# Ledger of designs, part 61: designed miniproteins, single chains, continued (4)

Each design is a single chain, and the fold is of that chain. pLDDT is the mean over its residues in the fold that is shown.

## One batch from the design tools (miniprotein)

Design m14100
Fold by ESMFold2-Fast:
Structure m14100 (fold): chain A 94 residues (1-94)
Amino acid sequence: MSESELAARATGLVLSVVGYLVMAEMLSAESVQKTDPSLAGLSEEEIRAALTEKARDYAAELNRLLGLDPEPARAAKTVEEALKIALESLREWE
C-alpha cells in the first residue's frame, strides 16, 4: 500500500483506541451505549470489558499493519495499556 494509505489507516486505528479510552474513562454506561449501540443491554463492567477488547483488537491490527508483533497489544489488560502500545508502535515505525 502507499505511505499515504498506510498513514491514514494507522491514524484511524489510533483514534479508535483513543475513542475507547474516552468512552471508558469519561462517559457513563448510558452515554457509551448511545455512542455504540452494540453495547446496549450490557452492565457497566461488561461495557468496560467490551471496550478493552475493542481497544486490544485495534492496537493489534495497528501492529500487524506496521509489520510489528501484535502479541503485546493482545495482552493489554486495560484500554490505557492498549493505547500506550499503539502510540509506542507509531514511534517505532516512525
Scores: mean pLDDT 75

Design m14101
Fold by ESMFold2-Fast:
Structure m14101 (fold): chain A 111 residues (1-111)
Amino acid sequence: MEGIRRIRELLGEVTVILGEVERAVDAGDLDRARALLEEAIGLLRQIRDMALKLGLTSLARSVDQVIGDLRHLLRLIEERAPRDVIRRALIFTQSSVTLTLMLVLEIEKGL
């Protein structure tokens, strides 16, 4: 299934971007972190739309939860939350992306 492979590829791109967000947060470059998070949200919206077109409703819901997690992280950055709070939210979001990737791999095995 070509569409599911593309979703996996795009989730890989999101994972790379979240690594760059971590580096930006550690450097105190919150403007860069914000721009990277907006890019990741854009990719996740594309993934959600692809999942919906493929009838993968559970995957689309998982992606929507990750989008919510990233929006929460973006708000924490905008509000200048303490660095430890931002880092904790980022770790949680990275875990959510990993769980979504595992769901994609299980769907791919079932095809």
Scores: mean pLDDT 87

Design m14102
Fold by ESMFold2-Fast:
Structure m14102 (fold): chain A 72 residues (1-72)
Amino acid sequence: SLDEAAERIRKLLIEGGADESTANAVAESVRKAGELGADPEEIAQAVRDFVKKLGMEDKADEIAELAREAAR
């Protein structure tokens, strides 16, 4: 579900060193984009790019896949 995926993304970001505000903003953005029917691949790419900019390259693909699955 979107809620489950958003919570998992939030937890992974916090574990990776993101602050709670950043992690919550990313998770809510994914949830909202999914609710609006945004393209799953576009959501995944945006999330991957953002996570890499946070310095969490090792988690970028995992978090992007969760976002893609949530939006399908």
Scores: mean pLDDT 81

Design m14103
Fold by ESMFold2-Fast:
Structure m14103 (fold): chain A 108 residues (1-108)
Amino acid sequence: SPIDEALKLIDEALKLVDEMLNSTDPEKQKELAEKVRELVNRAAQLALSDPRLTPEQKAKIRELAKKINDLITKILESTDPETQKKYAEEVKKLLEEMRKILEEVRAS
């Protein structure tokens, strides 16, 4: 289902964020951030195509995807690894929120 594929992409994004949190290389952080952005945007597109999502769930998925994209931009604009990790921690929390919504939809 679109939700099962979206969940798989979110799990892949979470693994990349964990790799970012364990890295001190700003260039590696940027490479991983770009991959996370691609996975998140694909996951959001798949989730939003599922007719089981309520209007409130759709609005929240769009909000979370936008916030993640904004944080990824901040990571890409930074040269400070500690600042990049701060934004990566925020991305992780937003990904966990998105995952929870998708798991609730899968359960319905």
Scores: mean pLDDT 90

Design m14104
Fold by ESMFold2-Fast:
Structure m14104 (fold): chain A 100 residues (1-100)
Amino acid sequence: HMKEKLDELIAELQGRAAAAGMEVRLLEYTENKAVFEVTVPEFNGARFLVEIEIKEDGTIKAKITALDSDLTREVESKNIRTLVLKVFDAVAELAREVVK
């Protein structure tokens, strides 16, 4: 069920964010979509919009937008843990590029 998969993804994302010292705020939640604001204290509180959608084939897609620069990255995976790792890698990369 897509909602159960999304709930698991939300829990994994929030848990890993806390471990990484990042702040995550859930802004929107539906059956197959979740939107988060991610703040990175290490980079002057740089903020990112993370839009996650679970597709009909089970593929999870995430779009990460740096709110200070409109730079965007897209990542995807069928595995929740892999997707969450890719999201935080993209956030860290964008933070280094947009907040020096």
Scores: mean pLDDT 81

Design m14105
Fold by ESMFold2-Fast:
Structure m14105 (fold): chain A 62 residues (1-62)
Amino acid sequence: ALDMAEVVRALYEAGMIPPSWTPEQVVELLERHGLVGGVGSSRRRATPEQRAAIEAAYRALT
């Protein structure tokens, strides 16, 4: 399983997530690229727990 806070931090530091984005846009980026969810059903949707972790990590960086 990926640590969502580390993924968000790495993408932010790489310049892929600008500070002008909303937390929802960050979640959508991770869903689009298959960076959320485990090995299983491939709907590429963040769980509520993953969404909360992504939003908290992004808010901490901005």
Scores: mean pLDDT 72

Design m14106
Fold by ESMFold2-Fast:
Order: structure tokens, then sequence, then C-alpha cells
Structure m14106 (fold): chain A 88 residues (1-88)
């Protein structure tokens, strides 16, 4: 699976990364940093699944607010975190 740096490079390769997509990528990075320790406790397949979802949301140009809702839902499934834990 590609890491966060490779994902960012691939988005630039695709060209036409919008300001909204960049905002989404930044919000995604902040969110991942907050749950990084929990992600290290999970198998790599869980991490890959989460990153693939985030990649798709960014490429589709989904609104930041909608994308963050979907990301929180995915984190509940992948990390089994509560909504309150994700907000922190």
Amino acid sequence: MANAEKLEAELKEKGGVSEKQLELARALQELLDKVREELKKKPLDDLRKLLELLYELILEGVEVEEALKKLKEALKTVLKLSEEEIKK
C-alpha cells in the first residue's frame, strides 16, 4: 500500500487537484495523526482499506464536510473508535 506521501504525489500526478481536494487532504492528515497510535495496533489491511477510502474521496472531489463524515464512519469500522474519540 502507498503511504501518505506517495498518495499526495499521485494526486499531483493526476493534475487538476482543486483547493477543496487539498483542504480535504490536510484534514485527512490531521485526522490520521490523531489516530496514528491506534492504527499501529491494527493489521496493515485495515490501514490500507482506510487510505483507499480517503484516496477515493479526494479524487472524486467530495465536499470536505461530507468527506469528513464518511471518514469518521470508516474510522468507527476500521479502528472501532467512538464518534467522541474521533473528534478529540
Scores: mean pLDDT 58

Design m14107
Fold by ESMFold2-Fast:
Structure m14107 (fold): chain A 93 residues (1-93)
Amino acid sequence: KKIEEEVKKKILELFKHTFGDVVEKNPRIRKLVEEFAKAVSKGDLEKMRELAREIVREAHRITKAPVSDEALDRLTDALVEEAKIIYEELKKK
């Protein structure tokens, strides 16, 4: 319970740092980020990849940044790896 709350907080911070206010202001993206934090807490790597891809695609669609598909895929992979690091660090503390 306590680690899940800390994971949710850190994951929300990660996505806000990457995409800005759209993460909190868009209800769909906010829900996807919350589901992503749950997947991180469970160590569900496949669900993390699925949700991160969906979040990146939705945020890109809203912000309309001139970014290639390859750059979006790299960002998705980077977010999954950073989330794994966050979880491992919180698990050690």
Scores: mean pLDDT 79

Design m14108
Fold by ESMFold2-Fast:
Structure m14108 (fold): chain A 82 residues (1-82)
Amino acid sequence: ELLTMKPELMEILREIGVTEESYTMSDIILALLSWATLKGLVDYETGTIDAKGTKLGKVLGVDKIHAKDVELIKELLLKNVA
């Protein structure tokens, strides 16, 4: 199923070249992880994404997320898609 991103999430992902308004949940998660990697927010030793003080952290309402916690990432993203 295609999900339409809210404007705040779209603005963040446009920084990595996301041009479409609607994607699958898997594509949105992949784009999110790509953005975090580009910004140097991923701790590869622990798999933690430090979003504190970033636009992403503000949009998702969290300071840190674990990259392998796909269920939590999915839940947070569902609040930012229609």
Scores: mean pLDDT 77

Design m14109
Fold by ESMFold2-Fast:
Structure m14109 (fold): chain A 85 residues (1-85)
Amino acid sequence: MEAVAADLREIAANPEEARRLIAEGRASLPSLSPVARAGAEMHIAAIEEVLALVEAGELTDEKLEALAREYSERLKAAAEALAAA
């Protein structure tokens, strides 16, 4: 969680870099395996949500920590589902 929160904070500090990461991530999706694609799509969605809050002037530490928790929980659930399959 803390590492994810730190990554999202870095993204919030650099909106131009966030837009580049989204563009690069989307461009790479067709070449990824299904598992890697799902992970990349979740990561892009998290970056897009942080960027939207930054652009609206609504990003708070509380909201960023909540997004980091949600993303971490989704990654854990996806890993557990893959292990169960």
Scores: mean pLDDT 76

Design m14110
Fold by ESMFold2-Fast:
Structure m14110 (fold): chain A 69 residues (1-69)
Amino acid sequence: SSNIQAIAARYFTQAELQELLALPLGTDLRTANLPESTKQRLVLFQQELGLTVDGILDAETKAALQQAL
């Protein structure tokens, strides 16, 4: 939806969205080779969308990121 796209744009560039979507389903970002700021922004993104706030790229989080592209 337009709301998800607008929210994601506050936290991520399109390049960062593509990078996150390339990671496997269930990736725990704490163990991923990514900037700490990107990991923190995923947590904030999950909070703003009312998703499970765990820093993990579960199916719901990946679906929201995909809709943001």
Scores: mean pLDDT 83

Design m14111
Fold by ESMFold2-Fast:
Structure m14111 (fold): chain A 64 residues (1-64)
Amino acid sequence: MSLKEKLLKKVEEYIKKNGVPSQDEIDVFIQEITDEAAQAGLSREETQKIVNEVLDYIDKYKKE
């Protein structure tokens, strides 16, 4: 599993267990994704793509 897939699954599992995260919780997720991506040697562009996918995923759950 790629780092991107791992990070997306982490967020998905959180939402399934705890529901839609608050803005503060979203900010924490974004920071964790950024930190893990940087440690894995991902570029800023690759990191931003993962962040955008996480935000889109959360937004989808808010509309349900």
Scores: mean pLDDT 77

Design m14112
Fold by ESMFold2-Fast:
Structure m14112 (fold): chain A 99 residues (1-99)
Amino acid sequence: SEVEKVQMQAYALALSMGGELTLEVRRSNNPELADLADEFNRLLGQLLRASAAELPGLEARIKEVLRQLSTLMDPEVFAALEKQAQELVALRQKALELS
């Protein structure tokens, strides 16, 4: 089904984002980045299962964590992560509209 395809695409994107963030954490050896990365990955997991009512609140929380991550990460890696986060929110909205 179309909804299953969108859900699989969202899941694959979230895994890719988590992997890239893990590499940044290992490269930086910064405990603050590690803590924020853990929180970000937790929010991504919540986003993949979010109802329409939960989505705006999760998007706001993700934006706040991204703001904090932007001060600790390579700017090019951060720009890619921010773009992917926007795409993931859009995919979740699409999945909810198809359900």
Scores: mean pLDDT 88

Design m14113
Fold by ESMFold2-Fast:
Structure m14113 (fold): chain A 72 residues (1-72)
Amino acid sequence: MEAEREKLLAEYEKNREKYLEKARELLAMPLEEREELARKVLEEDKKEGSLEKLREMELVAGEAAKLERAAE
């Protein structure tokens, strides 16, 4: 459990710039487009019985929220 999370965090750090770039691209999208994208990701994850895409989206959205809050 914790070991899996630590491995994922290490992978996240390795690809941090990639997630940050995705976050900046999300901020460039209109709010409606971002909401629609999030909805589609959630529906896909539900059909697959997985939360991997949603979890990645949450990480990207978290970075986007930080950037948006800094820039308003």
Scores: mean pLDDT 69

Design m14114
Fold by ESMFold2-Fast:
Structure m14114 (fold): chain A 65 residues (1-65)
Amino acid sequence: MELEGTVVEITGPSSAKVLFSDGGEGMGAAPDGKTVRLASNLKTGEVYQGEIPLEVGATGIFRSI
């Protein structure tokens, strides 16, 4: 499944809150401190993979893994 994810809040040097296009929210992980590559969606219980900047307002496509 693919969803659009948006960084809505920076929660740490390698973490952010991500809001998904389905209305779900979860924690995004940016292992390099620059790019959010994984995000959980608490509405679906799934983990999604994407590539968006660790920056408020950054958006992109995430795919379930």
Scores: mean pLDDT 85

Design m14115
Fold by ESMFold2-Fast:
Structure m14115 (fold): chain A 99 residues (1-99)
Amino acid sequence: MSPEEQEARRELVRRIREAVQQAVQEHKGNPEQAELAAIRRASEVAAKFALEHAKSTPEVAKELKNQLEEAAKYAEAKGHLELAEELRKMAEEVKKALE
């Protein structure tokens, strides 16, 4: 793993943590909506980061694509079909950026 990948991973973790904390605070007292919002926002942050860094840190972008695909499966299993479709589209955009 390159120094660039290490720095990218640290920045990504911070951005995801902040997004999740904001989602939980906005849906305080509703754990199902808090989880749904956290997944959506974390995934949006991850997808945007992957697209911005696809050329500089392609391995990080590839891992994020895989995580978006896993998140989509999780959302689908919980009956959140619209979120699952959004997450699959994000994963496809990241995949296209890596080509």
Scores: mean pLDDT 83

Design m14116
Fold by ESMFold2-Fast:
Structure m14116 (fold): chain A 94 residues (1-94)
Amino acid sequence: MRPTEAELKEAREKLEEELKKFEEAAEKLTTPENKEKIVELIKRRAALLLEKLELVAKGALTEEKLAALKAEMAAIEKEMEPLREEMIKISEAI
């Protein structure tokens, strides 16, 4: 479904709040090196999700753009895989 501007704003604010809680938990539960990498990957994933929502809202999401976004998301998930146990530990704490 096509999201409204208000729904896009709420989605952005919710993602920012969740990211903040995740960063606070990560600082306490993992190494500084793992925290920086995990936060970077989560921010990249959130940016792609917001880009997709904005393209859907504008009616500009083509099959080619969707395929490109899915490929970038898959690459991020692959980079997250070695950090999966740390991410689960952090997620369970929030």
Scores: mean pLDDT 78

Design m14117
Fold by ESMFold2-Fast:
Structure m14117 (fold): chain A 81 residues (1-81)
Amino acid sequence: MKVEEEEIELTDKDGKILRFYKFKVEMDGEKMVVIVDEEYKEKVLELIKEAKSLEELEENLAKEVPASKVFVSRDPSLFDV
């Protein structure tokens, strides 16, 4: 399993800094991008470490992290950005 972490900072319309983390996860030749709010960063990292497949990771993210706080994509174009 290969995992790369990137911090993303966005400024909202009110000048507030929003922090997200982008995880690029590669398992069994398949790639997944997970973007998560800083509040759930450590939880997502734990789920990545425990997952035996990208399918299991996707299922565990859906169960453990609110949908409004995480974005999951298997689009390869998002992996290289």
Scores: mean pLDDT 78

Design m14118
Fold by ESMFold2-Fast:
Structure m14118 (fold): chain A 72 residues (1-72)
Amino acid sequence: AAAALEAQRAAAIEEGQRRLGELVQQASKDGSQALKQGRELAEQVAREYQARLDAVKAELDARVAALEAALA
């Protein structure tokens, strides 16, 4: 009786460990895909606002140049 219950417990533990391993592997794959999608979205958003960012930089550079000229 006791030996049969211990065998049943051991089998349940092995099954649980295998299922846990499968869940960890799936979570790793899902995480990788989410990171790729996040990267692609970030690059797309960055491209949409690139012209505006460049325009802001050009204005800042012009203001700095004007200040340097005034101090000369």
Scores: mean pLDDT 75

Design m14119
Fold by ESMFold2-Fast:
Structure m14119 (fold): chain A 111 residues (1-111)
Amino acid sequence: TAAAVEAARAGLERVREAGRRFAAAQAEGPEAGRAALAELAAVVGEASALLARLAAEVPELAAEFDALRAELAALLGALQEGLDAGASAEEVRERLEAQVERAERALEAAA
């Protein structure tokens, strides 16, 4: 429904805003960066929970909401792994996106 799509967009906008704060905080130093990453993780968790509820309430859009949840989890994981391992966040994100794509294809085949 239009209301569900608007709710999902509002959740994504909160994630974008937290992401902007994370980028700014990293420029200030490691302690600020870690605090902002924790905030971003919390906002992603809230958005993921919202998308899970919307998938249950609006079955015709469930696949889209579940795919979006997977993408958010992959992006957050890539950022966390990049900070811990010193790897490029882009490279880690690409690997996680490939894993998510395989999971999505498996779910589609199982339907």
Scores: mean pLDDT 67

Design m14120
Fold by ESMFold2-Fast:
Structure m14120 (fold): chain A 80 residues (1-80)
Amino acid sequence: TNAEAYAAYLEGMRLFSQRRFEEAVEKFREALRLDPTLREAHLYLEMARLALATPEEVLNSMSHRELGEWLRRQAEARLA
């Protein structure tokens, strides 16, 4: 894996964990521009996009862990 791509991916995850989903999308897109084969970046990009499309009340009804798990399940279903 390209080290710069992985660094962008890790920054995206940090932003995602802070619920900064628009900024997370940009970092995951950067990671994929540098390494299109970075599977986890595809998954997290989809998770961040889904978060942006989800109503605020739904996002706020879930803990950080619950939100991450729910978004991951939704993104995996969409990418299958």
Scores: mean pLDDT 83

Design m14121
Fold by ESMFold2-Fast:
Structure m14121 (fold): chain A 61 residues (1-61)
Amino acid sequence: MVLMQGLSSDTLEFIAEAKSEEEAVRLVEEAARKYAEDNNLEIKSMEIETEGGRAVARVTF
């Protein structure tokens, strides 16, 4: 499951937990890309933090 939350008017946070760090990173990247495509937005920056099987992506549009 990927959770999404707003941090500011142009920045969203995507959070995923998976069996591996690589899978969690893939899930948050896919979620951010899909959100951009669905809303006709361009990703200006993406910062990913990982801890174990959890990834948090902060994405600015």
Scores: mean pLDDT 80

Design m14122
Fold by ESMFold2-Fast:
Structure m14122 (fold): chain A 65 residues (1-65)
Amino acid sequence: SVEELKKQGDEAEASGDYETAARYYIKAAEVAKKLGNEDLANEFRTRAAGYYARAGDLSKAAKYG
């Protein structure tokens, strides 16, 4: 579910694992888009881009932001 993927991303962020947090938020965005919620998918992609930037992956940050 979107809620479980978001929870996993939030837990990864709390532990400082920004790459894992970003990957979970990308999965949450994919599920939200499949369910027709494009606004929520865009919010999750933006959050994932922020996590990639914090992880030092500027290429993925640019791709999703």
Scores: mean pLDDT 86

Design m14123
Fold by ESMFold2-Fast:
Structure m14123 (fold): chain A 70 residues (1-70)
Amino acid sequence: SELDAVKKLVEENAKKLDLPQSDIDKLNAMLDQTASIKDPEQQTKALLQTLVHAMAIGGDVYVKKLQAKR
C-alpha cells in the first residue's frame, strides 16, 4: 500500500539522516492517523501533508549535518 511505501521511505531516510527518535515517532503517528481516515480524498490530503512534514524535517536535519560535519 502507499502507506507502507511511505513508512519504509521514512525509516530509510531516518537511518540515512540519523533523525531524532522523537521526529521518527511523530512521523509514524501522522501516518497511523492517515491510515485511520476512511475518505479517500481526505486520506490523500493527510498523506501529502505527512510527506511535506517529513521532507521539511529531513531537509532541516540534512542542512544542519552539512554545516556541522567537516
Scores: mean pLDDT 73

Design m14124
Fold by ESMFold2-Fast:
Structure m14124 (fold): chain A 80 residues (1-80)
Amino acid sequence: SKKEKLRQELLKIFKTVEDVFEELKQRALAGDSEEAKRQLQALADFLQNLLDTYSDLLTDKEKQKLQDFINQAQQLAQSL
């Protein structure tokens, strides 16, 4: 169904997000703080939009994992 296909695409995005978050974390630690801060804020906003838009397609564990990424991105951005 359309919902099943959309859910599969969301799960693919989640795997990509883990890699992007780790890359941004490493860039922040390496001293590229202003660019990393902007990209972390944009990532947090993007993930919040996905959570708000597609919450009905996500399990409670997936929602929590997404919220954890949002919180970590926001906290790291605020520390820069």
Scores: mean pLDDT 82

Design m14125
Fold by ESMFold2-Fast:
Structure m14125 (fold): chain A 62 residues (1-62)
Amino acid sequence: MKPSEEELKKLIEEIDRELLREMLATGQVFSGEQARQRLLDLAMEKVPEENKELVEKIIEEG
């Protein structure tokens, strides 16, 4: 089944937490724009093609 917008928002929050943990573990620092792009790339890998546009919109708005 196609995930809801709320489910996609939760998925993005989880990926953001994972990214922050990864940055802390590796000492890698991203700027705000770089962090957004990295979050987008990771989210795009985890969602079906049909939801990618909605994921972009959620990240752009948030």
Scores: mean pLDDT 73

Design m14126
Fold by ESMFold2-Fast:
Structure m14126 (fold): chain A 79 residues (1-79)
Amino acid sequence: SNEETVAEIERLVDEAERRVAEAIAANDAQRALAILQETGERFTELARKVDFSDPAARARLEAAGQRLLEMGRRVAALL
């Protein structure tokens, strides 16, 4: 369902933020980058399944995408 897919995306981003924060704390830029790449690939795959006719689902996906972009900026600052 659309709700299940959006919830899965939100859980994916939550987990990625935790894993990236751990990698940053360990000063492991390569691990942080690998997590970001893996997360981005899975995010893109899941996003293709979202029905954007639902404005609530669109807003949640947009918010999750912004979190992923912010994560990318934090990782880029280590490189």
Scores: mean pLDDT 88

Design m14127
Fold by ESMFold2-Fast:
Structure m14127 (fold): chain A 73 residues (1-73)
Amino acid sequence: PVLKLSEEEIAKYFMEKYNLSEELARKMARDLVSGKDSLGGELFENGEIDGGTLGSMVDAVTDLVKEGYIQQL
C-alpha cells in the first residue's frame, strides 16, 4: 500500500524545502489537493520564486500525483 500524503504534510514539505511561509505553503497544498488553480502562480507573480523554480515544483507535484502520493478530484 502506498502512503497518501495529506494536505498538512504537503504544506510542511513546502515550508521545509522551499522556506515558504505557513500561509503560502498551506494555500499551495490546499490548491494542489483540491485540483484547483496553478501551483505557485501567486508566488511567481510576487517574485518570491523564479520561473525555473515554479516549473520544477509543478513537475515534482505532477510526479507525486502519478505515484499516488496525492490525488486530485
Scores: mean pLDDT 61

Design m14128
Fold by ESMFold2-Fast:
Structure m14128 (fold): chain A 88 residues (1-88)
Amino acid sequence: DLSAEEEARLREALAEFEEELRKKYEEALKLPEEERERVVRELQAEGLARAAALLTREGREDLLLETLDTLSPASQAAVRAGMEAARA
C-alpha cells in the first residue's frame, strides 16, 4: 500500500503527464483532418506507452497483460514499448 505522500507524488506525476498529452491533443485538433488523425493516433500510442511504463514500475504489469489482447497491434506495440522502457 502506498503512503499518503507516495500517493500524492504519484497523483502529481500523473496529472502532469495528462496535462502534457491534453495540450498536445488540443494542438493536434487545429491540424487538417488527415494530419490530425495521424497525430491523434501517435498521441494515443504515447499515452499508452507512458501508462504502461508507470504500471510496470509499480508492479502492476498484470493489468496490462489482461487488456493487451483486446488492443490493436499498434496499441499493443505501444504498451510493450512502455514496459521495456520501464525495465531499462
Scores: mean pLDDT 72

Design m14129
Fold by ESMFold2-Fast:
Structure m14129 (fold): chain A 66 residues (1-66)
Amino acid sequence: TVEESVAELEAPTREEAEAAAREAAAALTAGLLAAGYSEVRVEVEFEELSPERWRATLRVTATRAP
């Protein structure tokens, strides 16, 4: 089985967006592994929406044997 999900977060600075994305990626990975998924991939993209608004997009793919 393959599960795909997308999560988005925003922060006023890139540094805050990076920190929040790292925490979210770690939590998502741990949760999926605990749920029995064996291969978890997290891809993170950062986008500057304005000088004081950054977006981080996390794409998560997890696989498990049937």
Scores: mean pLDDT 80

Design m14130
Fold by ESMFold2-Fast:
Structure m14130 (fold): chain A 61 residues (1-61)
Amino acid sequence: SPQEQQLKQQSEKALKDVEDKITTDMKSRGVPQSEIDEVIERVKKQIDAQTQAKIAALRAS
């Protein structure tokens, strides 16, 4: 549905914004790239889970 596509687009934008913020902040604190990558993967899973929950709620009418 159009609403599902909109939720997916919102999630993609949110992920990009969060990735940029996390990368900038953690690099400024001298965190190694491997640890930054792990944090981003965790955040991606969280955003994906939230998006799936929102889509499920939308399908419940």
Scores: mean pLDDT 82

Design m14131
Fold by ESMFold2-Fast:
Formats: structure tokens, sequence, C-alpha cells
Structure m14131 (fold): chain A 137 residues (1-137)
């Protein structure tokens, strides 16, 4: 249930971004997605932190916020016993950051034009996590 809600929030964030919605609305759904993944892993402190951010999205640091949401999502997936999915998500995000001529990437930010790729990776990885956990029933 929690992972399904997380995937729906990441998918909604991607849709809003493609529709040209305000970045604050996109970030709100990213934060809610990260909160639901944290809840699935039993990390209620991290979930509360992300829900607090959803009330006041940090649009000035959007690139860092999206990276942190991906990192926290990967850590939660690892805690759920899905280290391969955690690794794939982190590797994908790292490849988008790892460009020699970008000072923002050097500081752990993702460029806004790469938000669709990160949001798609977040949604897809959480959907794959749901499938894998259903197989372990």
Amino acid sequence: EELRRAAEHFERALQLYKEGAPLSEVLRHVYEGAAHVARAAGDFETAEKWLEKAENPDVENAGKEVVQAAIDTALALHDLGLPNLAFVLLSGVRMLLDKPISSKEATGEIPEDKFPEVLEMLAETVRLAIVELERRK
C-alpha cells in the first residue's frame, strides 16, 4: 500500500513537470513519494521530515532535494531487502550528476532538465519493488 502510494506520487510529479506545473507542486509530490517509501521501510522519522518539506517546498534547492529524495528512497529499498534496486537507482542518479564541466553536479545537484529522468527512475524502481515484494509472499 505505502509503496503503491509512493509510485503514484512520483508518477504524478513527472506528469506535473511535463505539463509545466509550478516546481513547488512537482516537489510536493516528490516529498510525499519519499515519505511513503520511508513509511514502507518503517522509518517514520524520515517520513515525517519529508511530509514537513511538502508543506514548504524548497524550490531554490530543487536539484538537491530531488537527489536527496532518490538517496532516501534507495536506502529505504535496501532496508526492505531490495539492495539491487537500491543500487540501480543510485547508479542512475549518479550518472546524471557525473559530468566534468557542471559545478552544480559537483555539489550533488541534478539539473532541472534531467528531472524527468530522475522522476521516471524513482517511479519505475518503486513499481519494480512492489512486484518483487509480492513475489516474496
Scores: mean pLDDT 80

Design m14132
Fold by ESMFold2-Fast:
Structure m14132 (fold): chain A 67 residues (1-67)
Amino acid sequence: MTVELEVTEELGDGSALKAVDKETGEEFLVFRRASDPRRAVARSMTTGEQYDGVISEDGKTITATRR
């Protein structure tokens, strides 16, 4: 299952982001990978499930695929 997330807030130095699934309103906490900042782990704040995330070039959207 793949969801598209919209970045709502950058946390601290931008290493973490808040994002939302626009269709469901589900909130995610997103952590950038140190080795590849285009790759991230998105965690559902509702269920705690982890998704593999790819951050867009403009940093405004994340494509998250459930493991």
Scores: mean pLDDT 79

Design m14133
Fold by ESMFold2-Fast:
Structure m14133 (fold): chain A 72 residues (1-72)
Amino acid sequence: SLEDEAYALVKRMQSLSKDEGVAALAAFVASHAHLLSPEELAQLRGLIAGLQTLSEEQYQALVENTLAAMES
């Protein structure tokens, strides 16, 4: 499912740098654009822009918190 693919992406992003993680998320969004609503696309593009403003430490903390929330 899209949710399973998103989980796998976040899990992978945990081992990537911020720039690599942003690129991976952008590639995921581009590959799945046809499965996403305009609202979801806008939200994900906003998230990508937001991630680019973070430090490496802030990025890692956000990815870890997101993964923990998905695993709960």
Scores: mean pLDDT 85

Design m14134
Fold by ESMFold2-Fast:
Structure m14134 (fold): chain A 93 residues (1-93)
Amino acid sequence: SLSERIESLLNQAIDALKAGNIDQAISYLQQVVDLMRQAKIPDVEIRAMVNGVLLTARATEEQAKKIADALGLKEVVLDVRDPFVTAYAVGLL
């Protein structure tokens, strides 16, 4: 199912981020974003999902910025360890 495929890709993205493999994490997250957009999921929910992955993996500000830029999400310089700053940057606040 679409849900099972997205869950698998999200888990792979989290593992890649924890290992410091940013390019691999971008590849998995790009696939998730593409699948969610094809399913007509709103951009706010897609941004929330990416934000959740970054927070779960405890991504650095530099890693979060590279990922947001690669996925076409607008991001400002932020501390991804602060959920409010990250949520603001990805348009959740």
Scores: mean pLDDT 73

